# Designed miniproteins, single chains, part 41

Each design is a single chain, and the fold is of that chain. pLDDT is the mean over its residues in the fold that is shown.

## One batch from the design tools (miniprotein)

Design m1498
Fold by ESMFold2-Fast:
Structure m1498 (fold): chain A 74 residues (1-74)
Amino acid sequence: SHFEKGKELFEQGKYKEAIEEYDKAIEQDPNNAESYFYKGMAYRKLGKYGEAAEDFAKALKINPNFKQAHAAFS
């Protein structure tokens, strides 16, 4: 999937390319909070803190319980 490809690119340090794949994942499912969250993390890696904050806010608006799921894998 585009989401999984985005994660692979993120792990390779290809943050701009990861964002492009997360954007495609969001296009396929605009209510996927996980895609917004990882897109925000990629923006943060690029030093784009404003864009990161907007994506994190969108993820939490879609799924307020996302924090608990993320903590389970940390």
Scores: mean pLDDT 80

Design m1499
Fold by ESMFold2-Fast:
Structure m1499 (fold): chain A 79 residues (1-79)
Amino acid sequence: MKLYLKAKDAMEAVRKAFEEGERLGLKGEVGSEVIVEAEDGSRVIATVSQGPDGNIYVNLLLEPPGQVPSFGGALVKAA
């Protein structure tokens, strides 16, 4: 599943992307993407993935406007 959301700023975009990614991860929706675009052009992508240990992970990629993307990840343990 792909979800497209909007946010006022990059911090709200990160929060919304993580919250929706975590919600989808808890449902076992592996392969889902949440794309949140902030008003300043920043974009945050949350991807729900399953590791080889069977755990569900939410991976966050931050794409600031005109800059090199930065990345981070958070573990959402839904077996």
Scores: mean pLDDT 74

Design m1500
Fold by ESMFold2-Fast:
Structure m1500 (fold): chain A 60 residues (1-60)
Amino acid sequence: MLTLEELKERLEKMTIEEAQQFVADLARQYRASGGDPRLREALQLAVDYLNKKLEEEEAK
């Protein structure tokens, strides 16, 4: 499993489509886990990075 730092680095390198898929996968895993705090933290980071990428794409 990736550390949070490795996760952040990979999220920064992902495309918007890859980040959307990753967020969807994490959300599903978080729901299935019954609220695992590690998955919650990873999901929050992924959502934050996805929002940042969407804002950067719109700004162009």
Scores: mean pLDDT 77

Design m1501
Fold by ESMFold2-Fast:
Parts: structure tokens; C-alpha cells; sequence
Structure m1501 (fold): chain A 57 residues (1-57)
């Protein structure tokens, strides 16, 4: 459970650095889970204040 949250967060950061945008469907495809699963994790991370946009590399 915690590992999946970490993977979702890292995938979101990587995608944002590359494209300037986060797409839940792309993260779901990359991790092999449903978009609903990614959406729930994202909502939880935002609620916990753990979802932060990465700084420019």
C-alpha cells in the first residue's frame, strides 16, 4: 500500500518534470493499475499534504 503511494508520487513528479502536467491515466498505464486507483491515491496524498510539485532540475 505505502509502496504504491510512493510509486504514484514518483511517477507524477517525473511526468510533471517532463511535460509540465500530471495525467492520471498515463500514471495508471505506467504502473499497471486502474485510473480509479491512481485517483484515490492522488486524493489521499493531496489531503495529507504529501503531493508537492517538483522543483526544476
Amino acid sequence: REELEKRVLEAAKEQYVRTGRVRLSEIARRLGVSQGTVSRIFRRLEAEGRLRLPAPA
Scores: mean pLDDT 71

Design m1502
Fold by ESMFold2-Fast:
Structure m1502 (fold): chain A 56 residues (1-56)
Amino acid sequence: SDIAKQSLRDKAKYYETLGLKPEAEYYKALADNSDPETIKKVREEALKRMEEEAKK
């Protein structure tokens, strides 16, 4: 729906302003209705970044 897509775009911009590029790319891919394989890959990149951040 239009509301859902707008919400995803807003999230992508928000994460980008926080410097969280992988998370921003994930939400952008969802808003753009990217291929499921593409979405899976950007999701895994975001999860890996979060794990590395938590490890410190």
Scores: mean pLDDT 78

Design m1503
Fold by ESMFold2-Fast:
Structure m1503 (fold): chain A 57 residues (1-57)
Amino acid sequence: SLEEAYREALRRLEEARKAGKQVSSVDILDELAKKYGLTDEQLVEIARRLAEEASRR
């Protein structure tokens, strides 16, 4: 589901942040699109949520 894909994206970003690694949200979204079969509309929504989360750093 979109919610599961979003949670996985957040987890991956959090893991990278704690490890001091830089990751591309675009790369994460590409992987999630393949894993969850996301539509372009769903990918845009996840990208928006990730950008909002990043602004809280």
Scores: mean pLDDT 77

Design m1504
Fold by ESMFold2-Fast:
Structure m1504 (fold): chain A 84 residues (1-84)
Amino acid sequence: MSKVERARRLLEEARRLLEEGRVREAVELLMEAVNLAYEARDRELIEEALRGLKEALAKAETLEEILLAIGGVLLAIGHLLDLE
């Protein structure tokens, strides 16, 4: 399985977890998807993961979830800037 294929599967699973309110697990998968997309130099996949991380931040109910989602957003933005 390619890094792109793995990142896409993680994005799909993270969407399901967000729909179930499992914010922490979704953020962890989205951060892994960002790293795989960055290694594959796939800017569009990083942007998709960033959208998921912003949704996770909006759905976060605990301080830990909020801080994790912020960390994920910053990770994705940093990787996007590095790929320019």
Scores: mean pLDDT 88

Design m1505
Fold by ESMFold2-Fast:
Structure m1505 (fold): chain A 55 residues (1-55)
Amino acid sequence: SVERAIELLEKYGSTTKAGTRLVLEGDEEATELLSELSKKYNGDVEKVIEELKKL
């Protein structure tokens, strides 16, 4: 879920660590979304969180 992706990003401060946890939890949709936003914003955690909060 989007909420789970935001929670993990805020907890770890890392798109890589948050993404790894989403993969392990089997959240393919959130993993793909996080991957796309991480690529778009070059791993900028704050910008990725802001974009997810708009959804």
Scores: mean pLDDT 83

Design m1506
Fold by ESMFold2-Fast:
Structure m1506 (fold): chain A 63 residues (1-63)
Amino acid sequence: DKLEKARQAGYNSAEYALAFLSPEQLEELIEKAKKTLEEAKETGDELAKAMAEGFLAYVEEKG
């Protein structure tokens, strides 16, 4: 399933960000992911939505 893989890709990207990036870089990526999620909901871009949801899921669970 491409959507599950997209969510996993977003989730893995957030894991990397929390492990290796500065707090400022992480905050910028979180804001960008939130914006991407809103835009994807408006445009119906299911892959972008899935990736952004995966990213934000990791941040909510582990941040």
Scores: mean pLDDT 83

Design m1507
Fold by ESMFold2-Fast:
Structure m1507 (fold): chain A 84 residues (1-84)
Amino acid sequence: MDPPATEEQLKELEERAERVKAAIDAYLAGTTDPREREMLESARRAVDELLEIAKESKTQEMVDQAIAVMDGLEADLRARLAAR
């Protein structure tokens, strides 16, 4: 049985999800291509879905993996926003 996620890990995951959504919203604000906008809106929904899946799993491994995915997405989005 996988070790249970701590309350601290769940809080960190929620904070990462909010930061990623904020980065998506910032990128969307300057995006004019309809196809790219749809993709970013889908990514925003996927962040919420990933958060719910990780929280429902309640395992350290799933939460750590979700945090890593969110950190990578935030870094990519912020780098793209800074290059505008």
Scores: mean pLDDT 80

Design m1508
Fold by ESMFold2-Fast:
Structure m1508 (fold): chain A 84 residues (1-84)
Amino acid sequence: AFYTEDKPTVSKEEVEKLKEEAKKAIEEANEALDKGDLEAAQEALDRAIEKVNELEKAGAIRTAIELAALVTGAAAKLATAKKE
């Protein structure tokens, strides 16, 4: 199985750091949306998406799915704000 030998590139500490960085980026995106700063919200969402993708590549599928749901929610808010 291709998923069983990721030990050189995926550490528990690295996964935890990516999770924290993704959560922070999602929080920054929501904060920017609350302020009406659509540019800052987009930049924060782009960072969150990158971290979620890195978590998926690292095999942290459960964490990536949970964070992807939060990213999707923030992206929907951004899309709505751009129309208002």
Scores: mean pLDDT 77

Design m1509
Fold by ESMFold2-Fast:
Structure m1509 (fold): chain A 75 residues (1-75)
Amino acid sequence: APPLVLTPEERAEIDKAAESGKKAAENGVQLLNEQRRALGLPPLTPEQVKEIIDLAEKNARDWALETIRRRRAAA
């Protein structure tokens, strides 16, 4: 399937979703490290933290793009 030609508004929507996903992942890492400390486990490594945040940002962008595709298909 051809990629969508995104409007500036849709690009901004994707960027906003990515930023929100990143912030949610950062909060999730903090909560997970608190839970790990309660269990006597070491905190997540910087590498693991980066992988979690990068994956969350990518997933948020993909979900926003899918939302745009579905919205266009329904219109």
Scores: mean pLDDT 84

Design m1510
Fold by ESMFold2-Fast:
Structure m1510 (fold): chain A 75 residues (1-75)
Amino acid sequence: MDQLMASLAIRLARELLAQGKYEEAIKAAELAVELGKDDPKLQAEALRIIAEAYEKQGDLEKAKEYLEKAKKLEE
């Protein structure tokens, strides 16, 4: 049931991101990447959430790193 848990972690990460809880959003999205390893689209979504959270925190280098990882999974 890792796919269901990964989907729930994605939803939690998005909610935390919307609340400005960037560090917590990153942790939830990292969990989603680990649980969703058999679903590259879900992993890419989680990596984009991590990238957006880093961007909001001003860490543009980390944001770019995670965005590139997400891109490789979808292309």
Scores: mean pLDDT 83

Design m1511
Fold by ESMFold2-Fast:
Structure m1511 (fold): chain A 83 residues (1-83)
Amino acid sequence: SAVDQLLLRRIAQTLRADPRDTFTKDQAKALVRQALQQAGRDYNIPRGLLQQRYGAIADRLNASSRDTFTKDQVLALVRQALG
């Protein structure tokens, strides 16, 4: 959907701007939550939709056997979660 493409772009922008090269699961979740909250404010996206999208991304991060993620690995997981 157009909303999911917008959320993906915002998460990608937030990842690129972050000075860290790697993220733990908790750090990746915090970054995604921040990016989604900002997108919600900027584009007036319903909190329920943001909560559902965050849950889908968090579930994929939790299911991963990896302890740490690169920016590209976080972005790949987000793409899988959003479509």
Scores: mean pLDDT 89

Design m1512
Fold by ESMFold2-Fast:
Structure m1512 (fold): chain A 62 residues (1-62)
Amino acid sequence: MEKILEKYNIPKSALPKIKKILELAKKGDTESAGELALELAKEFGLSIDKLTLALLEIEKEL
């Protein structure tokens, strides 16, 4: 997980929100997961596309 964050320049302080996004997505709550992902992207100045790719890579390794 940490290596994927480094690959996409996501700070480790984002981990709690990333875990919550993945939890919501696993529950099928795609709306709340999407909203939290947008908040995270805005907070850390990340591209939503890059964040989405990072989340998909993390989910595949879990």
Scores: mean pLDDT 79

Design m1513
Fold by ESMFold2-Fast:
Structure m1513 (fold): chain A 63 residues (1-63)
Amino acid sequence: MKSKEEQIKELKKKIEELRKEKKKAEELLKKATNVSSEIGYKLRIIGLELDIELYEKKIKELE
């Protein structure tokens, strides 16, 4: 069984990865030349934000 401290460390690493993916998606959104691409990147960013919030909530529940 993983310790509470180990679980928090893993969740923090996942949040860092998700934040990097979000930054990349934001850069792609800025370069989007049509509405379909813009919508696609916006939806991806929203999904990544929801995942970050989920992991942040899990950290709070473990603390």
Scores: mean pLDDT 82

Design m1514
Fold by ESMFold2-Fast:
Structure m1514 (fold): chain A 63 residues (1-63)
Amino acid sequence: SNIDTLKEIYEELLKRGLLSEKEYQELINNIPKLPKSVQEKLAKQLTDQLNQLREEEERKLKL
C-alpha cells in the first residue's frame, strides 16, 4: 500500500540521518491524514528519489 511504502521510505531517510526522530514521528503520524492522491504521488516521487540515491551510491562503489 502507499502508506506502507511511505513508512519504509521515511524509515530509510531516518536511518540515513536525513530526518530527525521528531520529523520521522510527525511524518508517520500524518500519512493516514493525507488524501489518497497525495499519498500516491509522494510514494512514487520519494521512491524514485531514493532509488536514484541508491544507484548513485552503487556507481561510486564500482569506480
Scores: mean pLDDT 80

Design m1515
Fold by ESMFold2-Fast:
Structure m1515 (fold): chain A 88 residues (1-88)
Amino acid sequence: MEAEKLLEKAKEALEKKDYKKAAELAKKAAELGEGRLKVEALTLEAVAYKKLGDYEEALKAALEAEEEALKLEDYDAIKKLREELEKA
């Protein structure tokens, strides 16, 4: 799927420490994806923004990921990320 390919590219950008590109690709993957893929993409977007020091955008992405994850009952890791961002 196109969303899955964008998520893969976002992960590669994160590994290369290109956090801006990782955030942009993850955001696109989240826009096109649904379910667990959207949760993963939003989580990666939040992590990338956190690495950039953009805590407001990171928290926004983490909150969206938490909301989507609640529909899947798969939100423990995302909740912890959101709590960490609120402490920053």
Scores: mean pLDDT 79

Design m1516
Fold by ESMFold2-Fast:
Structure m1516 (fold): chain A 55 residues (1-55)
Amino acid sequence: TVEEVKKEAEEKLRKLMFEAMEKIINGDDPDKVFQEFNRKAEEIIKEYEKKVKEL
């Protein structure tokens, strides 16, 4: 269902957010971390859109 696909995307985004925060706390370059976050978040959103379209 659309609800299941949404929940999956939300969980992936939540994990990605925590990973980004941990990297920043550990001294990684914030610009690099945000760039990686945005790229990965875009992929999660695209996957969500494709799955919803196929439902």
Scores: mean pLDDT 82

Design m1517
Fold by ESMFold2-Fast:
Structure m1517 (fold): chain A 56 residues (1-56)
Amino acid sequence: AEAVATHDFTAVTPEELSFKKGDRLTILGRVPGAFVRAELNGRVGLVPETALEVVG
């Protein structure tokens, strides 16, 4: 599945992925705590589900 970032996010832990509003991410899977594992331009990390709009 693909998603678009609804706002900027700066990672606060090494597990999290930083991104900018409008970035397109590939969702790889869901994780506990309202996070998803996603890929952005070859980088993989945890992303808050609320920061993403799923497309398709």
Scores: mean pLDDT 79

Design m1518
Fold by ESMFold2-Fast:
Structure m1518 (fold): chain A 95 residues (1-95)
Amino acid sequence: AMAAEQQAIAAALAPLRERANETRDDAAIAEAVRGVGRAEVELALRAGLLREEEAREVLELVEEAVEYLRAGDREKAEEKLREAEELFREAVERA
């Protein structure tokens, strides 16, 4: 059941991820990352795969990554996105 729910969320967000991959401007990448991250968290929260506290923590990490991207610090942005992805994955696995 869990794997099917994760796959459905991934499929719903595929068009947003493709748009993010096509972007080369840091500001536009930051907006795409924010959009994808928020949509993914909202879908998982609605599906009961995340608690509100976990959703808030993931979104905070995504916002930190967005701020680093806007500042041109891609290395720190990637670090924050990795932390957000790992936290999201672990939370969904426990649901």
Scores: mean pLDDT 73

Design m1519
Fold by ESMFold2-Fast:
Structure m1519 (fold): chain A 68 residues (1-68)
Amino acid sequence: MSEEQLFEELAHYLSSGDFERAKEVIRELLEKGVPKERIVEALEKMRDAGVIDEETLEELVEFIESLL
């Protein structure tokens, strides 16, 4: 339930262009033990839905790698 809510919040912040809050949600997902591959998959689905572009996806993946 709370993990599902975090993915919903991530999509909301990305669609709003609030990348600072989106990064905070990504940190919380990683701290909860969500695998990076699952977070990246969610971001790829958001790109496919037109919520983010490929440049934003690449920057967010780089951010995730910087936390590991």
Scores: mean pLDDT 83

Design m1520
Fold by ESMFold2-Fast:
Structure m1520 (fold): chain A 61 residues (1-61)
Amino acid sequence: SPLDEEKSKLVLEMQKEAQARVDEVRAREGRLTEEQRRAIAKEISEELEKKLKELEEKAKK
């Protein structure tokens, strides 16, 4: 369905965003700690859930 395609695209976009944030921290600080990695993963997970919910709500209207 069109909604499934948009969800798949969103997941790929958020995966790229997560990698970009990891790369940015590594470039700036020279290393990435487990705590920083978990913080990025949590932020991306929360953003993905929010955007997926918005897509589902938009599809209903």
Scores: mean pLDDT 81

Design m1521
Fold by ESMFold2-Fast:
Structure m1521 (fold): chain A 103 residues (1-103)
Amino acid sequence: DPRLEKARYFRELAENVPNMSKEELLEEIDKLQTEYNLPEEVAELMRKLIENGDLNSLSLLLGALAGYYGGTSEEDMDKTLELLRKHNRNEELIKGVELLKNK
């Protein structure tokens, strides 16, 4: 099941973020874009979080994407919306995440 495979991958990545180097994290974001069709705006936000050392926010965003593919955690989606509003000015991406929460 491609959705469950994506959900598992994002979840495992989120849990492993504290154990990974910045180089390893950047390589994983590139993989998410090429193999998992991660949107460019989300990938750029993730790279910005990595460069700023905000690994907790990166982990939360990855967890929210895992929730989207495998079933929704409302708390993870709320935290993702707060992070997107704080770090990204893209109102369409924020609305996209809000729509995922409300489905």
Scores: mean pLDDT 71

Design m1522
Fold by ESMFold2-Fast:
Structure m1522 (fold): chain A 86 residues (1-86)
Amino acid sequence: MEEIEKEALVAMAVLTLSVAKLAAEKEGREEDAKLVEEALEKAREAALKGDYEKAVEILRETAEKLKSEEAKELALRAAELLEEAK
């Protein structure tokens, strides 16, 4: 996979997590929105260092903590996108 394809997958994962945060906020789940925001920052940092494996782990662990079904589904989708970037 070319670097540009990896960058596209990372961008899509970031966008997907942004949508997950909005879904949690729409449901009034402030704690879930905060967890998604923290996971986004940590996963993005790991991905920028080339540690896609750690980025995927962060997102999967965060998804398990989410009470919003939609936010959880989107977080797992973002993890799948980053796993493709490995």
Scores: mean pLDDT 83

Design m1523
Fold by ESMFold2-Fast:
Structure m1523 (fold): chain A 91 residues (1-91)
Amino acid sequence: REEVEEELEEVIEELEEIAEELEKLGKTEAAEEVRKKVEEARKALEEGDYEKAIEYAKRAALIAIKNAPTKEVLIKAIAAAIKVAGAAFTL
């Protein structure tokens, strides 16, 4: 359980960084959508609802992938999606 929590905390931080990069690159709407899902994931994690946290983190990663304006952001978003899948596997 603690390992899943650590993995989710880590990926949530990475998704927040991706949102910040999206905003800096002019993808403001996508950045806001990612941040909203990150907040929902963080809230679910605090409530101990790992399944919901994984779902919101996955949605955040998919939004980031769809809206990635550069290869660098796309690679980071894909890496985050893989980490979310890893957390789901350990659950």
Scores: mean pLDDT 83

Design m1524
Fold by ESMFold2-Fast:
Structure m1524 (fold): chain A 74 residues (1-74)
Amino acid sequence: SMEEAKKAAEEARKAAEELRKLGAVKASDQFMERLEEAEREAKRNPEEGARRIKEVAEQAKSALEGAKAMLESR
């Protein structure tokens, strides 16, 4: 649903911001670019766009977990 996609987009942005704070600037930029593309797609095809937004959020959260685990080990 668009409601779930909106929540996923917010989670993706938060994960990207946290990645940037941890110094993973390139990863943050790449996820933000992918999210913007997915949101543009959602304006043309809401169902496909929502799917892509959810995918970006899942991948961004996974990347953030990995970055945190690596940095906490230093």
Scores: mean pLDDT 82

Design m1525
Fold by ESMFold2-Fast:
Structure m1525 (fold): chain A 67 residues (1-67)
Amino acid sequence: NLEEGVEALNKKDYEKAVEYFKKALEEDPNNAGALYYLGLALEKLGKTEEAKEYKEKAISINPILGE
């Protein structure tokens, strides 16, 4: 699901990317990559506050994502 989410993100299908990243988080709730990419997809959809929450959680798990 992480790979499908990244593909959807690259195709600019941000709503589909959100669905795939949410599925990845069902399998691994602490997947920092999935949390960060979910934040990016939500930001592209204009959901900036929701995006910030997911990005902050991703950075707390893997601080390099916050650079």
Scores: mean pLDDT 80

Design m1526
Fold by ESMFold2-Fast:
Structure m1526 (fold): chain A 86 residues (1-86)
Amino acid sequence: SEAEKYFEEGKKLFTELKFEEAAEKYKKAIELDPDYAEAYLYLGHVYLQLEKIDEAIEYYKKAIELDPDNETAKEELKKVLELKKK
């Protein structure tokens, strides 16, 4: 799908450490498919890399809301919440 193409472009940009550009691609994927849980997960990863901890938490929570069985999103949320305590 078009949403999947934007998501894959975002992942390539993420591996290149182009975090702001990756976020734009993930946001386009979500505009086309608002229940795209994995795109929210990767937005969480992007905002964590940008040290935007509160935004990372919100995106991880949304990923879990859309896919409650996603253990990766749950583990990442747990790690980010521990970072916020420090």
Scores: mean pLDDT 87

Design m1527
Fold by ESMFold2-Fast:
Structure m1527 (fold): chain A 92 residues (1-92)
Amino acid sequence: MVEELKEKLEEANKKALEYAEKAKEAAAKGDAEKAKEYGEKAKEAAREAGELAVELLRAEGADEAVIEAVRAQTEAQVKALEELTKKLVEEA
């Protein structure tokens, strides 16, 4: 179970980075629709990674304060991706 969570977390983090890069590429080509689509997928992957990180921490017996900190970091990352996507779409 823990190993599966680690693998899924790595996969979700990789997807978030790949979609963010694709959003930048789409914006550079003037494709606002694809920039928005990839930006939304990056946000979904980042949120999935955050949820998996929380599950992994709970499985390892982490304190609730650590779990809340990770949740706050995930929300901050998702908001950063949303702002980046908005900027890329406006510049496309």
Scores: mean pLDDT 82

Design m1528
Fold by ESMFold2-Fast:
Structure m1528 (fold): chain A 120 residues (1-120)
Amino acid sequence: SSEEEALKYLSLAFKYGLLASKYEEEGDYDKALEYYDKAAEYLEKAYSLETNPELKAEILERLAGVYYQRALIYKKLGDYEKAQEDLEKAIEALEKALSLETDPERKERLQRRIDRIKSL
């Protein structure tokens, strides 16, 4: 089912996100970027299958987190153009999440994250 497939993609995104974080902590930025790319791919696939707006917002918030971490790595590598592209992707994902969110506290959290990235 689409729901079962979406859960599988979310599980894979989580696994690759953890691997990316591990390699980032070890200073292996090439592997970290490879695994963040895989995490983003599976989050995008999960998003395409999800119909619940609240769960779509959560997936977009997670996707923004991946783009933000990639941007930080690109800054460390001196690739400011790719860092800026990923910061813009993170903002776009958070703005989409905000448009789908109905809970006032979650809206405020998303807006604070957008404002923080825009201040960089």
Scores: mean pLDDT 92

Design m1529
Fold by ESMFold2-Fast:
Parts: structure tokens; sequence; C-alpha cells
Structure m1529 (fold): chain A 67 residues (1-67)
């Protein structure tokens, strides 16, 4: 499904931007991007039942909040 592929692609792009911001020491910007990725990951889960991207983005955001 092209719609699901596009949602996954955008979620991964936001996660990549979050990782880049984290690498630069910008925790606030990293949280912002991972929150955007999580929103899209939730939509993928709703459509597919696949928790892979959801778990990845939730885990990253939880880890950042503990820093």
Amino acid sequence: DKEIEELEKKAREYAAQGARALGEGNIEEAIKYYEKALELAKKVYEKTGDTTLLNLTEGALEALKKL
C-alpha cells in the first residue's frame, strides 16, 4: 500500500532528523522530531498492526526524556 509506504518513509525521515539533532546536542529539537515520527508511527500501527516503528519511536522518545 503506497499510503502506508509514504507514512513509514516520513516517520523514518523524522526519526533521522531527531537522531541528527541529538548528535548535535539539541535535545529539544530531537524530541520535536521524534514526536512527529511517533504520530506517523501510530497511524502505521492503526492501518497495519505492525508495532516495529511505534516501539522504535516510543523507545527513542522515552530515552530522550530521561536525559
Scores: mean pLDDT 83

Design m1530
Fold by ESMFold2-Fast:
Structure m1530 (fold): chain A 68 residues (1-68)
Amino acid sequence: GAAAGEAGAKAAAAGTGEAARYAEFMGVSINSGDGKGGERYGKKAAEAAKGEEAKRYALMTSILGRQS
């Protein structure tokens, strides 16, 4: 359920950092419209694309974390 999904997201973040969490959220959000397997597809898609998404998230966080 939701608790298991949240635990998974936290575990991913702990391993690869906030970038992994962002990638997973992006995948879930985008694929929610798929219907039946939206969540599962989203998670798998986020994992496949996590390299690119994770890097972009890390870069964005680095820039924003500058605390202008």
Scores: mean pLDDT 52

Design m1531
Fold by ESMFold2-Fast:
Structure m1531 (fold): chain A 62 residues (1-62)
Amino acid sequence: SKADFRKFLLKKLLEAHDKLDTATVYKLVREAAKIWQEAEETGDYEAAKKKLEEALEKALAA
């Protein structure tokens, strides 16, 4: 659901804030905003969660 996606997004952004530098967090926030917009357009919040996890994983691996 949209509410579950919002909770998931907030949790992931807080995790990123704790583990990554400010510039990387800003990039991730912009990417997350695009993922959110796509999810609102398609209604596919499950695909959005996967994309967000991939983006965070990539940022953490760098």
Scores: mean pLDDT 79

Design m1532
Fold by ESMFold2-Fast:
Structure m1532 (fold): chain A 58 residues (1-58)
Amino acid sequence: MISDEVLRAALRAVRRLKLTERVPGFRGLSDEEAARLLARRLREQGYSDEEIVEQLSI
């Protein structure tokens, strides 16, 4: 499933970017649910776990 490293990076991005407030597809989700959705969508776009962590660390 989602690694702890990817989940932590995605949680940081969700909170920093306020995705649950600003993005309609993320509204009503918890930060953890939004983080899992973000990581899943990036994987669907062909990114590896390493690439996801790198992209979300900026």
Scores: mean pLDDT 78

Design m1533
Fold by ESMFold2-Fast:
Structure m1533 (fold): chain A 62 residues (1-62)
Amino acid sequence: ALEEIIEKAKKIIEENYKTLSKEELEELVQKAVEELIAKNPLSDDEVEELTEEIVKLIEEAL
């Protein structure tokens, strides 16, 4: 479930922010996932909400 959320968020960011390198994208995704888990460990049932939160965390880090 978490891997699917990460993959979906990564694709959304890649489509909207084509100027990011693959390495920068991977670092931003890793940091966003760590922040999400630290703030509130959500259930796998909230896939769409978790995806949106990761995308927002990445966009804020840009």
Scores: mean pLDDT 71

Design m1534
Fold by ESMFold2-Fast:
Structure m1534 (fold): chain A 64 residues (1-64)
Amino acid sequence: SMKEKALEIIDYLVEKGEISEELAEALKRVIEKMSDEEVAIFVEGLLKTLSEESQEKVREILAK
């Protein structure tokens, strides 16, 4: 599901140090309350704020 992919993306970003653990926990709580369509929009917005390397990994997760 899009929610499962979004949670995997958030965990990856914490591991790479792109976001803090505190921000990740807040984002996970918000994602759990979103629809799949809202999560897709959120992920698209998030992608635009990331490094090229992180964007490639996120696209890889989304392509599953």
Scores: mean pLDDT 82

Design m1535
Fold by ESMFold2-Fast:
Order: structure tokens, then C-alpha cells, then sequence
Structure m1535 (fold): chain A 58 residues (1-58)
């Protein structure tokens, strides 16, 4: 899979786990953003991917 696909999956999984742990929406977004950056996305692209991931898993 492409870097973007891996980052999106990582962000979705991180967001799902954080929501299940009872973290705030702000914390969930931050964790998802970091997961996307860890997969190689720039900060701006990672924030976009994280926002979509949080919306998708809510």
C-alpha cells in the first residue's frame, strides 16, 4: 500500500483505540495525527488524514 494508505489506516486504528480508552476528542485527534506522521506524512497532511480518521471512527 502507498504511504497515504498506511497513514490513514494507522490514524484510524489510533483514533479507535484512543476513543475506546475514553480520551477527549482533542487527544484522539493529536494521537491520530502522530500516527499519520509516524507513517511518513508531513504535519499538514497528517492533520488532514487525522481529521478524516476521527470523523470516520466516531
Amino acid sequence: SSTLEKAARAAEEAAREALAAGLSREQVFDIATKAAQDEGLSPEVARYVAAEAVRKVE
Scores: mean pLDDT 86

